Designed miniproteins, single chains. Designs and how they scored, part 96

Each design is a single chain, and the fold is of that chain. pLDDT is the mean over its residues in the fold that is shown.

## One batch from the design tools (miniprotein)

Design m3349
Fold by ESMFold2-Fast:
Structure m3349 (fold): chain A 77 residues (1-77)
Amino acid sequence: SVEELKEMAIRTIDGIMDWLESNRHLLPEEKLEQFLQQLEQLRAQIAQAKTMEEVFAVMQQAEQLVREIGELMRKSM
C-alpha cells in the first residue's frame, strides 16, 4: 500500500539523518546542517505524498542527496 511504502521511505530518511548526526565529524558543520535540513524537507514531502509515484520521486531525490553526501565525504578525506 501507499501507506506502507511511505512508512518504509520515512524510516529510510530517519536512518540517514541518524547516521549523519552520529557522524557529525565527517562533514563541515555548515554542510551537515544543510543536508539535515534537506532530508527533513524530503521526509515532510513523503508524509504528504498521495501516490506511490510521488513517494518514488521523493526517494529519487533522497538517493541523489545521499550520493552528494558520499562524494563530499570522500573529497574531504
Scores: mean pLDDT 86

Design m3350
Fold by ESMFold2-Fast:
Structure m3350 (fold): chain A 94 residues (1-94)
Amino acid sequence: LAEKAREAVENAINAALKAIEDLGASLKEEPEKGKKLKEEALALFGKAMAMMVSYDDEGEELKELAAKSPVAAMMAAQAQAIMDLLQEQADALL
């Protein structure tokens, strides 16, 4: 399956882990700023999950969402990459 998708997910995970560590330090010194960043991150994750759940076989809905928002386009791409990796793991198990 797509090697680029694996690299994208791996890079995203590494970036997210670093951001979580930075957020933890920021939250301790500046609780208000850290709390706002946490709320924004949760909102983005919720949107990505909603896109995954509403994704049809052809992905037409994701294409329309991408046209409306660059952030939605990135989240949709990451959601598709994750789904692709899960499908590959299922195929390897069988």
Scores: mean pLDDT 52

Design m3351
Fold by ESMFold2-Fast:
Structure m3351 (fold): chain A 66 residues (1-66)
Amino acid sequence: SSDVRDDPAEARRAADGAFEKAKKYIEEGNLSQAASYSVAAALHYVAGGLVDEAKKIIRESEKLAK
């Protein structure tokens, strides 16, 4: 069965991995890559139905824009 993105556990793993990369790019000062991986993390959470987790990532991404 099924799109891996529809499995909340797989979606969470993918999102967590993307967000870990985003944090590393923040530490490196590469805000473009950090933003790209933050968006990827949010999209993975949304695909898994994890809307509250996606909202958290969006909020963290907004902090990077300030």
Scores: mean pLDDT 75

Design m3352
Fold by ESMFold2-Fast:
Structure m3352 (fold): chain A 95 residues (1-95)
Amino acid sequence: SIEELKKEFEELKKKLEEAIKKGDVEEAMKLAEKLFEVTEELVRALVKEGRLEEARKVLEQAIEALMKVLKVAPDKEIPKIIGMILRLIGLLLDL
């Protein structure tokens, strides 16, 4: 359900912020990938229900979180995170 996806999104965002704060780079990368996947699923569900304002807010929050990951990401992982950010920006522009 959308409400379950919203809860998962908020929990992942909180865990990611905590991992970044602690300098746990490996955990931050795993959480960033999960957050990206949940964001795409949640946005698709919200768009299908015509909940475009909520979809925009979710995308903006996910982009902000992934941009924070760029500050701690190993050089080899930067292209992957940039790719995720660009994908979410593309979805935001299509709303």
Scores: mean pLDDT 90

Design m3353
Fold by ESMFold2-Fast:
Structure m3353 (fold): chain A 96 residues (1-96)
Amino acid sequence: SIKEIEEEIEKIKKEYEEAKKNIEAGKGTEEDLEIIKKMGELYLKLGEEYLKEGKLDEAVEAYEKAIEAYELLPKVPMEAFDAAANILHIAVLKVL
């Protein structure tokens, strides 16, 4: 559920911010990368759940947060492209 995903995001938010700083300083560990991946996955799931509920603005915001997390990884995962595609799809739905 959306609430469970939001609670998990809040739980790891501090670790995510610390991991982000470590990666930006060139000191990222495997543990830091795992936290970044976890945050990206949580925001991707949050976007999918908002999209299912027709909450288009919230879905876009969640997908943008997923992309931000995935861009911190040394190799951007395919899920970042799925998030971008869903943002484009939502933009089309808002015009139609």
Scores: mean pLDDT 83

Design m3354
Fold by ESMFold2-Fast:
Structure m3354 (fold): chain A 66 residues (1-66)
Amino acid sequence: REEVIDEIAEILVRNGASPEVARRTAEGLLRTPPEALDIAVAMVQRDFGLTPEEAERIRRLAEEAR
């Protein structure tokens, strides 16, 4: 699901991630088990300084991409 990875990566790049780190992080989120997704998104939000809206969008995208 390339379009979801691209969308998550774009949000991360806007918040200071390099393209490589953004892609790797997006792929990691998509591979994260459902039970760990909330924690993983919270860590990404903290690490990249995402707004609550951006973090929620990423969570929804990762969940829908399964």
Scores: mean pLDDT 81

Design m3355
Fold by ESMFold2-Fast:
Structure m3355 (fold): chain A 84 residues (1-84)
Amino acid sequence: KKEELRKELEKMNEEVLAKAEEYRAAVDDKEKSEEMKLELVEKIKKAIALYKEMNPNPSAEEQADIDRVEATIKKILEERKKKE
């Protein structure tokens, strides 16, 4: 079960990298880049969830990295909501 989660996480990491590359390629298309950014956020959230399931007792350094990424995602989502 944990080995299957590890493979799923590796696949998710590859999808995140591919989506980040698409986002960079779409930088001149503001509408498309905003959609790509949201898709990236969702893929990163899934990757974090899988990582936490694989490693329920993360080290202090691992937890700090997770917290940093989650804080970044939260800021991106809050900035979008506050644009009204």
Scores: mean pLDDT 73

Design m3356
Fold by ESMFold2-Fast:
Structure m3356 (fold): chain A 94 residues (1-94)
Amino acid sequence: MNELLKKLLVPKLRELLKSYGLSEEQIKKIIDAVTSVINKERPSIFDMVEAFEKTLKELKKEDPSITDEKIEEMLKEFEELLLETTKETLLLES
């Protein structure tokens, strides 16, 4: 279920983004972008990663402390987090 994926992913994603020093407003924009993809009829891991990257690149235009290196690191950690959370969701739904 998309709702279960959101319940498991959103808290973990929030903690990840906080660890990189993003503001609550920036975190909300990223979470909203990713969850909008999850709410689609057939969300893919690719679409979620694309939404995450696109939102970070837009935030970088307004906040130069969000460097390309930080975006690359956050993308890698998000992809790992998303894969693990998706596996957890599938195990819980069986």
Scores: mean pLDDT 80

Design m3357
Fold by ESMFold2-Fast:
Structure m3357 (fold): chain A 103 residues (1-103)
Amino acid sequence: KEFEELVIENAKTHPDAFIKREEERFDKIAETEGPEVAAREAFSLAYWYLEKGLKDVAKRLVAIGLRYLGEDVKPEDLTDEQIEKYAKEGKEWVEKRREALRK
């Protein structure tokens, strides 16, 4: 919880630095597991921040995810409905993937 609160505060106060670090992490996921996995992970993270009320962060994460899927979209061009849709899709996909990986 204490670490989670610090992460949320950093995303609020230093969004550019936060997004850059997450983009580097997603680039590594795209390289090792493929761009679709990176996109879905980015959308899932967007859902988490959207639930915390960090809409600008969620918007930027959705745009990053869409870029991995070959869509060149600016965060400001995304509607609230699009952000919510992609964020939810990412959350559901990540949950199903975790279930499928159970041994």
Scores: mean pLDDT 79

Design m3358
Fold by ESMFold2-Fast:
Structure m3358 (fold): chain A 89 residues (1-89)
Amino acid sequence: MVTLSLSISKEGETWTVEGVVRAGEDAYGARLTVFTEDGPEQVLELARYLGAGDVARLTITTPHPVSRAVLEAVLKSGEVVTRELEAAP
């Protein structure tokens, strides 16, 4: 089983989105997508095999207010596991 954790934090004028993928089974990569209120969409992809026991961290920082973040992992089966978080207004 792949476990996804997603957090959004603000420190001063900087927003940080951190995604953590814990592979309990084989996966082919992960993707973190960050949506901002007044800035561009940002995407960070990890296009590598994740074996059981692997942990991948994806971090995006932006000066633009984060409205939403989506973390995805692609399993070896072709199934996609998704975790989504919306920033509180």
Scores: mean pLDDT 80

Design m3359
Fold by ESMFold2-Fast:
Structure m3359 (fold): chain A 67 residues (1-67)
Amino acid sequence: PLDLRKEVIENYIKNFDIKHVGEATAEKLAIHFEDDGLNVVDHLTREKLTSVEGIGDKTADKILAAR
């Protein structure tokens, strides 16, 4: 379900403790990549992350480097 994908992404973001990448951004990620299923994070690229509103190259790099 979508709610499970949202929760998975939110927990992922919390593990990285990135300022201003909180629940709103995690929700956008879960919605934007819902077609990628529960393994969304494992298949994320900089290009996919920067396509999400509010995520720039620096934020995308932090998320990718932290995984």
Scores: mean pLDDT 60

Design m3360
Fold by ESMFold2-Fast:
Structure m3360 (fold): chain A 58 residues (1-58)
Amino acid sequence: SAATERVLKLMAQGYSQAQIGRILGISQGTVSKHRKRAMKELGLKDEGELALWLLKNL
């Protein structure tokens, strides 16, 4: 949960998955898994919906 929230906040700030992995000390693949988990938990169906959610909620 907390790690997933950190990933979303960094994505909202414009960081790439590779940069987020470096910042959080996790692999880029783990960042991707947290992103997918967040989308599922928030009911977001695709990357476009995620992008809109991040713009509105940050």
Scores: mean pLDDT 79

Design m3361
Fold by ESMFold2-Fast:
Formats: structure tokens, sequence, C-alpha cells
Structure m3361 (fold): chain A 94 residues (1-94)
């Protein structure tokens, strides 16, 4: 299903970002890796034919949440208020 395809793309992007942020040399580099990973994720979702707005929104929210959590786990500072807002937005899409 499109939902299963979106989930796989999100999981792959999250794993890629986790590896990159562990090797990041600065806070700025970690954020750049995050931005690049989200851009690549969005393109891959569209290329896979995922056009449902709710599914796209869920996938992007899940990817950004996982990315911020990966950066936090690696010891980088994250916007905790943004992370909280993203999690609240994701809950509203259930």
Amino acid sequence: SDEEIAEKIVEEAAKELEKKVKEAKSQEEAYRFGDETLDKLFRRLLEAGITDSKLLARALLEAEIKGLEAMKKAGFEVDEERLKRLKEQLEKLK
C-alpha cells in the first residue's frame, strides 16, 4: 500500500540521517544533514506516486520528528518546542 511505501521511505531516511549526524562535526552540519534528508525524502515520496495530502503530511512529520530525535540522541541541541508541536500535529492526523 502507499502507507507501507511511505513508512519504508521514512525509515530509510531516518537511518541515513542517524548515521550522518553521529559523524557531524558541528551543530550547523547536523542541521544541514537534516534539511538535505527531508528534501530527498519529499522527492522520493512524490516519485513513488504518493499524492495523498494526509499521508504526505504524516510522512514528513514523522521524518522531521525522527530527525530531531536522532540529532538530540547524538548530543546536538534541538528546538524542543518545535519537536513538541510536530508531535501534536502528528497526533491530529490519526
Scores: mean pLDDT 86

Design m3362
Fold by ESMFold2-Fast:
Structure m3362 (fold): chain A 95 residues (1-95)
Amino acid sequence: SAMEKEIIEKLKKIIENAINNKLTQEELEELREIEKKLKELFEKPETRETALKIHEEIYEYQLKLLNSDASEEELEKKFKAAKERFEEAKKKLEE
């Protein structure tokens, strides 16, 4: 539904900003409003399945960001630093 997509889109933006330490007070208030809406959807049998789908999709998105993108950038920086130090050490041995 349109509401489902809107909630998911807003939550994804809030999560990205939280990971990047750019979370604002306005986004925290928006998160609280979304949490209340999700609780209301979960209380009603007709919308419970929709609430579970939103929760599952957001959980999968969080795992993807935390275990893939952020870790990959940190690993890439560590690999670059290690390569530069290795090349510098090799150059000193050749002199």
Scores: mean pLDDT 67

Design m3363
Fold by ESMFold2-Fast:
Structure m3363 (fold): chain A 95 residues (1-95)
Amino acid sequence: DLRSELERLIRELVEELRARLAEAERTDGEPGAAALFYEEMNRNGDVDNPLQRIYSLIIRMADEGRSLSEIIKRVFELMEKENISYEDLINYLKS
């Protein structure tokens, strides 16, 4: 079930990101993983890649403290809008 596999990958990514953010806060003043990722994206300019946009959205929403269900819902909405297949996103997230 591709949908269940994608939901599992999103959950794992969100959990890993939140764990890394908590670790960064614990190291007293080191920049969080999400902050470093946002800096890299801004430096690279306007990357016109729909898969990268979805990945960035997941990180941003997780950093904002959005629920997993909200993140999953928004990802599926963006996939439909951008005509991205489950297989394409799963392969991207596994890479």
Scores: mean pLDDT 71

Design m3364
Fold by ESMFold2-Fast:
Structure m3364 (fold): chain A 76 residues (1-76)
Amino acid sequence: GMMPLGRFGDVDVRVDPSLSEEERRRAVDKIIRRVERAMRGEDVPPFTVRLPPVLSPEDVQRLADVQRRYDEHLAG
């Protein structure tokens, strides 16, 4: 189902424990790119992304950083 990723908007997140390290990295990059497109004022449609059940600390930090940037953008 659709779920919000903080203030990134509605994203259909599916858990896939079989994802490779490269596929996980691509999924995180896809989320970041979509947030950056939204910050540029682009109309970004809902999207589906597959994430592993546990993210690396580095991936968590990257997602936290982009969420903070998006929050700052929304604050004006």
Scores: mean pLDDT 70

Design m3365
Fold by ESMFold2-Fast:
Structure m3365 (fold): chain A 87 residues (1-87)
Amino acid sequence: MITITFTDKDGKTLTITFDSDYLTREQVEELAKKLKEKFGIDEKLVVRIFLNEDTDGDGRLDAEELERAGQKLVELGYFKDVKVEKT
C-alpha cells in the first residue's frame, strides 16, 4: 500500500492511498485530478512531473520515484511538504 500526503503552505492537506506497491499512469492521472480539485494545480503539469521520475520507462512509479516527484512539487513552490509512505 502507498499513502501520499500533500501539505500546502497554508496547512491544507490531502491524503491519497493506493492499494498497490506502485502507481500506474492511470493512477497518476487520478492523483493529478485530485490535486487540481483541492489545490488548483494543472493536471498536465502534475502528470509530467510524476512520469519524468519513471526513468526506466516501465510505466510504474515506486515509493522512491513518487517521493522524488513530490519533492519536485515542493521545490516549485506548490507544497510545503509531500510525504510518501509504503506499508
Scores: mean pLDDT 83

Design m3366
Fold by ESMFold2-Fast:
Formats: structure tokens, C-alpha cells, sequence
Structure m3366 (fold): chain A 67 residues (1-67)
């Protein structure tokens, strides 16, 4: 649902900022989120991260083609 999507974005930002999945998860657990909810959210983050990596790869390839 929408709360899970919002949580996925929050966790993705925290993880990207720190570079640490464990630190991001610990912060959200301290905020009262459950382990099972975070596991579901991490699955969504993995999907978003895969899409982001593909977009970055395409941008890098375009730069190489222009240069």
C-alpha cells in the first residue's frame, strides 16, 4: 500500500546517504517499524535499485558515444 511505498523511499534515501543497509534498517526499527515490514520494503528497494543502475548504465553509454 501507500505507506509501504513511502517507507521504501525513506529507506532507499537513508541507505543511499549512509551506504549502509544495516544502519538504515536500524534507524527505521528505532522508529517503530517491524522487521517483516522492512523485509517487504527492502524487496521494493532492490527492484528500484536495479532500475536505477540500468538508467545510470545507459547515461554512461550515451556519454561515451558522444565523446
Amino acid sequence: GTPDADLAEALAREWAATGSREAAVAALLAQGHSQSTLDRVLRRIDAMAAAGREASRRLAEERRRRE
Scores: mean pLDDT 72

Design m3367
Fold by ESMFold2-Fast:
Structure m3367 (fold): chain A 56 residues (1-56)
Amino acid sequence: SREEDLAKAKALLQSTLGLSDAQATALATRVIDEYGAFSEENLRAVLEEHYFTSLT
């Protein structure tokens, strides 16, 4: 199921946030690995804590 979750998360991130393939894969992997599942609430937490504050 991890491969299915990654594929769905990657597609969602590319379509909603305009992320590159590499960025979408890295973000989706982090959300699933840290929270056990990809969800909008887990994505928001990772974005605010790890990506939007460290992409400088």
Scores: mean pLDDT 73

Design m3368
Fold by ESMFold2-Fast:
Structure m3368 (fold): chain A 67 residues (1-67)
Amino acid sequence: DMDTLTRLAQAVADGAGRETLERIVGREEAERILRVVENAAASSQETVGADEERLAALRARVEALRK
């Protein structure tokens, strides 16, 4: 559900220090950034599953090659 994806994006923002972002770029700009992230998450709903698994697989291969 889109609401779940929006909450995920908000969790990332919370972990990144939402208050810190507001202080650095200002409340208006921080809000714009959060909206862009939320919109990207919502737009990628169908692609999220495939992209997430592919990203994890690529990361594992890079780690193996880096060895």
Scores: mean pLDDT 57

Design m3369
Fold by ESMFold2-Fast:
Structure m3369 (fold): chain A 77 residues (1-77)
Amino acid sequence: KPSKDQLNEDIEKAMLLMIIGVSKITASKTTNPKVIELSKEIARLAEEALRVLDDEKRYKELMEKISKLIRESIEVS
């Protein structure tokens, strides 16, 4: 229903903005080239996800990629 869809969209936007912010801060604070590269890629994908919130399939694919890159970033840190 429209009211539930709007609430879900607002939550997804807030989460993506948080991911973008944290990733940009991480890239600016670290000297590890792998962490910098992964953080920049995460921010870029999250910005793309914000543009495709209405495309469920594309959004899901981007979120799966973001999750994988976050895992890689943790493993190399």
Scores: mean pLDDT 80

Design m3370
Fold by ESMFold2-Fast:
Structure m3370 (fold): chain A 58 residues (1-58)
Amino acid sequence: SWFDRAKAQIEATESPDLAAALNEVIDEFRARSGGQELSDEEERELLRRMLEVMDAYS
């Protein structure tokens, strides 16, 4: 799934704090969707929030 690929990409990150923060955002959206596929709007919101987290750690 998209979630599994995203988590694998995060695990490749050497920053444990960044990886943890990104995983929390993904887990929040996964729980909200009931583990189902995200809508286009939900996926855009998730990506936006992940970018905000990454920017904070840059």
Scores: mean pLDDT 74

Design m3371
Fold by ESMFold2-Fast:
Structure m3371 (fold): chain A 97 residues (1-97)
Amino acid sequence: KLNELEAEAAREAGRAMAEVLREAGLDDEADQVERLTQQAADAIRAGDQAALEAASQQLVALMSDIKKKNPDVALRMLERLAELGKRYEAEVEAILE
């Protein structure tokens, strides 16, 4: 169930990023990250490549803006994502053998 695992990974990444943003008082950015990662997860489940690309482009733009204004917060988000990525990679390897 690779598609479902990828969709869940996107949703969990969004929640982790939003939590870091809320801890920094960036509630509007946190809401945007959660909305865009939910859209990406929905697109992954639907196999909608265009919707996934659109959501990813908006997330990249938002992350770039956060990095410019709050580089410390951006670094904390990347650290949380790196930890989640290691868990996700282990799950993908288990499925793919």
Scores: mean pLDDT 78

Design m3372
Fold by ESMFold2-Fast:
Order: sequence, then C-alpha cells, then structure tokens
Structure m3372 (fold): chain A 116 residues (1-116)
Amino acid sequence: SLEEEYDRLIAELEARGQATPELVSRAMDHILRATPEQAYRILVALGRAGVPLEIVAMQLAASGRLTPEMREALKRAAEELGVDPEKVDYAIQMARAALEGKEDEARKLAEKASVE
C-alpha cells in the first residue's frame, strides 16, 4: 500500500543518514503520489539526509507534475531545514528555463548572437 511504502521510505531515509540515488528516486516517485503532509515529511527527511532541496525542487518541476500543494510542501520543508524558501522558487524557475531552452535552442543561440 502507499502508506506502507511511505512508512518504509521514511524509515530508510532516517536510518541511513545519507540518501543513495536509488532512495532519492523512490522518494521522488512517492512524493508525486503522496498527500501534502506526506510530501513534507519525505522532503524534510531527504534534506536531513543531505539532499539539497533545490535539486529536489528542480526534478519535481522537470517532471511537469509539480502542484501548488507540492510547492508549498517544499517551502515548508526548506523553512524546517533552515534553507531560504526563495531558493526553492529559483530552482523551479531554473528547471522551467532549462526545459524551454532545450525546446528552442536554435532561437536562443540566434538571440545570443545579437549585439546590444
């Protein structure tokens, strides 16, 4: 069940003190299916395990499935961890810009070639 998955994920994050790439991927998959409160708990556990919330925010934004509730959970987790919540917004903005830049790289290169 999702509840058993959640409980096991939190226990593994809290027990290891260091999140492996596999554990981070499992946490990301669960956040996309979690309640806002469960997402908040996973995000805090990831941050305490040394995963930068900015990287988490970028990956969630890149998934195209970042909800306002997930964004709020990210900001709450940042505050709990002593991280500036504005860094979360900046990370989301950078992820969106990177996706857009890859979609239209030829126009971006042409614009960059323009002299001010």
Scores: mean pLDDT 74

Design m3373
Fold by ESMFold2-Fast:
Structure m3373 (fold): chain A 81 residues (1-81)
Amino acid sequence: SMAEAQAEVDALVAEMRSLSPEEALARFREWLARVAATLDAADAEQLAKYLLTRAQGLFPELAEELAALVREYDRRLRAQA
């Protein structure tokens, strides 16, 4: 459900707070790949943007890299539709 997925994002953000920027990027990329396989495109896009906003707040130095990952994810979802 969306509520369960949002709770998972909240848990991921809490986990990322204790990670290095490099580890946080790897974890973010892993999560995007997993939700692309399990959710419909609209729900996946909404959750990816929710995580992006929170992750950018936690790691402002990675804001561009995080945004680039979400843009690439959105491009792949559109190409597969």
Scores: mean pLDDT 77

Design m3374
Fold by ESMFold2-Fast:
Structure m3374 (fold): chain A 66 residues (1-66)
Amino acid sequence: MSANGALVDGKLLLYVRTGDKQAVIDITGKSAEEIADAIVREAGASEEDARRIAEAAVATEKQVLG
């Protein structure tokens, strides 16, 4: 599994790849729980991996955007 974040047109996009599946999730203003749920649903990632990625994404958004 891999996940990469990008800021595009004022939106935070999370690119998640799990084996043969990939998803792009708009995480702007979302909670860690909402992001983790979206990762599991859209990319088929494990709940543990999705939660860790979601927490890191929220921490980064708070640090950069305030």
Scores: mean pLDDT 75

Design m3375
Fold by ESMFold2-Fast:
Structure m3375 (fold): chain A 67 residues (1-67)
Amino acid sequence: MLTEEQKKKIEEFLKKVEEHLKSLGVKLTPVQKRLIVHELLRELNLPDTPEVRAYIESLLDKINEKL
């Protein structure tokens, strides 16, 4: 389970991703979503579990829906 601090860091990172994607007018591909999940896990030193991956993917799917 993610801590509140880890969730905040994920939200801040994804907010920047959302702003960048909106400026470009493009949606994330499945390959790009996988790469972002991998980079986020590495950068924030998050546990690489199916639950954590699913959480990040759900947030990316929400961002993609808004675009």
Scores: mean pLDDT 78

Design m3376
Fold by ESMFold2-Fast:
Structure m3376 (fold): chain A 93 residues (1-93)
Amino acid sequence: DLEARSRELQRRLEELAEELRKIVGEDTPFMGVVEVLEIGEEGAIERALEIYKKLFPDLSEEQVEELRRLLEEIARIDVELLRLADEAEAALA
């Protein structure tokens, strides 16, 4: 059950990463953005968007909105993965 849920979340992350690459390209500093999101700080998504805007100043407003949506979904999946880790720990306690 937990393994199946984890695999499903990983698949969704791969899909979101692919959508992100379609907007900003394969050479995106995606890993740096993920690190910022992983710490769960307020404004992490806004900081990530500012980085993308500096690297890709020709992004349209529509593309910026799509990036925000993708980053929010990635953050939600990270929270779900943390909950699965907590469930696994609780099951062993």
Scores: mean pLDDT 70

Design m3377
Fold by ESMFold2-Fast:
Structure m3377 (fold): chain A 74 residues (1-74)
Amino acid sequence: ALSAEEAIARIEEIAAFARANPDVTVHLTVTTPDQTMEATLRASEPAMVGTVIAEVRRLAAEHETLEVRAEVVR
């Protein structure tokens, strides 16, 4: 499990990768004790990338630990 700070750093790194690689789709899974959030990040959907970052920041504020998993898919 990641601390809130580590989870935010991880999602920002993943978002930067998605923006830099328009040819790929990144499937993101964020797990907290209460819930699992799944999202898809791609450079063609910048509004979705911003929404996902905001949601992860919200979850990080509510939970001491998060798990973040990212898969590159086509």
Scores: mean pLDDT 77

Design m3378
Fold by ESMFold2-Fast:
Structure m3378 (fold): chain A 66 residues (1-66)
Amino acid sequence: TLDQVVQQAGQLGRQLADQAGLSSQADQISQVAQDTARSSLDAGDSPDEALRYAQDDAQRRVDQLK
């Protein structure tokens, strides 16, 4: 389901935050990933595309917070 894709995107965001030593920002980075996944899916992108865009945006946020 679309909700499962969004949930997976959130988990990817949390993992990226933890790996970068930004565990206190994990909820924020997870939310960025989830919002990107939802927007991608709403635009008609595939689940794989939504997860890729979510990961890219989460990585960008992690880099900005370093």
Scores: mean pLDDT 86

Design m3379
Fold by ESMFold2-Fast:
Structure m3379 (fold): chain A 78 residues (1-78)
Amino acid sequence: MREKLKEAAREALVKAGVPEDLAEAIAEAVATLVDAEGFDEERVKSATTTALVALAGLPVERAEEIAEKVVEAIKKAL
């Protein structure tokens, strides 16, 4: 379950143009968050947006678009 969620998040990030190393790190952080707290759509979206801005240097608007795609990929994997 965790690995499937992590892979879905990683693939969504890579498809959106996030470098593979950063996509792996962000996907692992998201998987850890969901494992610890359960799946909360708004919480995952917020955490993913923050990580993309901080680690990938993306504008907030673009980070939010990518975070929404990550949330949808996780929902399909569950």
Scores: mean pLDDT 83

Design m3380
Fold by ESMFold2-Fast:
Structure m3380 (fold): chain A 100 residues (1-100)
Amino acid sequence: MLVRVTVTGDLSPAAASMMAQAALDAGAERVELYDKDGKKIATFTPATSREDIVKAVLPYESIGKIEALVPADRAEEVAEAMRRAAAFAGDTAEVRIEPL
């Protein structure tokens, strides 16, 4: 069963790129980024390089939402990885696990 791990807020590009990478490293199948207006910025998979993740967020001043598609048994690990990445980047982020 798949679930969604979602982060919303006023995220810096650095925090967003670190959280997206952390989610993929922790077992997310897909990560999608959205701007403050809800427009999709990018979609990342485990095949996406760290450099491509950074490049995708670099043009934006703020990221409004991160959604990770995650196996339900990995959801808490992915959420914890994203919380740690946000804290390391110095940003505040609320991480939620939601059904699809």
Scores: mean pLDDT 82

Design m3381
Fold by ESMFold2-Fast:
Structure m3381 (fold): chain A 87 residues (1-87)
Amino acid sequence: SESKSASAYTGGSISAIGIKTSTDLALKRGESAEKLREIAEEGKRIRDLYLELGKKSSPVVSEGYREGVKRVDEAIKYAEEKAKEVE
């Protein structure tokens, strides 16, 4: 349903915000590039979970998971880019 699709997208957006916030906090604390890469790896784990859920869902709900994955991917790239800047 549309409601389920919106819920799947919202979950992905919240996860993406969490990854970005963790990255920003680590940067403010002067954490190592290795720590930032660990945050990116956690993001990849969340992405993989969402991809699996999308494959098992109806087309409408799967679209919500796909958009959520897109947001998580953006947060992963942000963490990886910041890790590269700190190294």
Scores: mean pLDDT 82

Design m3382
Fold by ESMFold2-Fast:
Structure m3382 (fold): chain A 60 residues (1-60)
Amino acid sequence: SLLEQRAQELAQAFAGCRLSQGQINQLAHQVCTEPRPGGKPLLPPEKVGQFAALLQQHLA
C-alpha cells in the first residue's frame, strides 16, 4: 500500500517525461537506497525491484 502510493506519486511527477526502463530502474534504486536529508531512504532497500515494477506499471 505505502509502496504503491509512493510509486503512484513518483509516476505522476514524471507523467510527461516518458522514462526509459533504465531511468525507471535508476529512480527506483535511488528512492529505495539513497538517504534524504534526515538520514533515511524513502523506501526500504530490499524493495528496489518491487518498486521499479510498480513505477513502470503506473507510467504505462
Scores: mean pLDDT 69

Design m3383
Fold by ESMFold2-Fast:
Structure m3383 (fold): chain A 83 residues (1-83)
Amino acid sequence: SMEERKESVQLAVIAVAGGTVTYMLLVLKRNGPAVSEQAKAELDHVRSVLESILKESKDESIKEQAKKGLKQVDAAQAFVDKV
């Protein structure tokens, strides 16, 4: 159905968001504080995307996945803020 297609796209976006957080943490680990401002900007962008999915989705499973993604962003941002 059209709803299943929209849900598949939302899940794919959540997966890409998670990959972006992981990649940014790897970049920060390799380059140290020099990239912390870029990491903060990317994490803010990922947060906005996940918050949009949480607001727009009618599916409780997708909402729960977006909430888990936001918790990962919170943890990553706390790590960047301590560098």
Scores: mean pLDDT 80

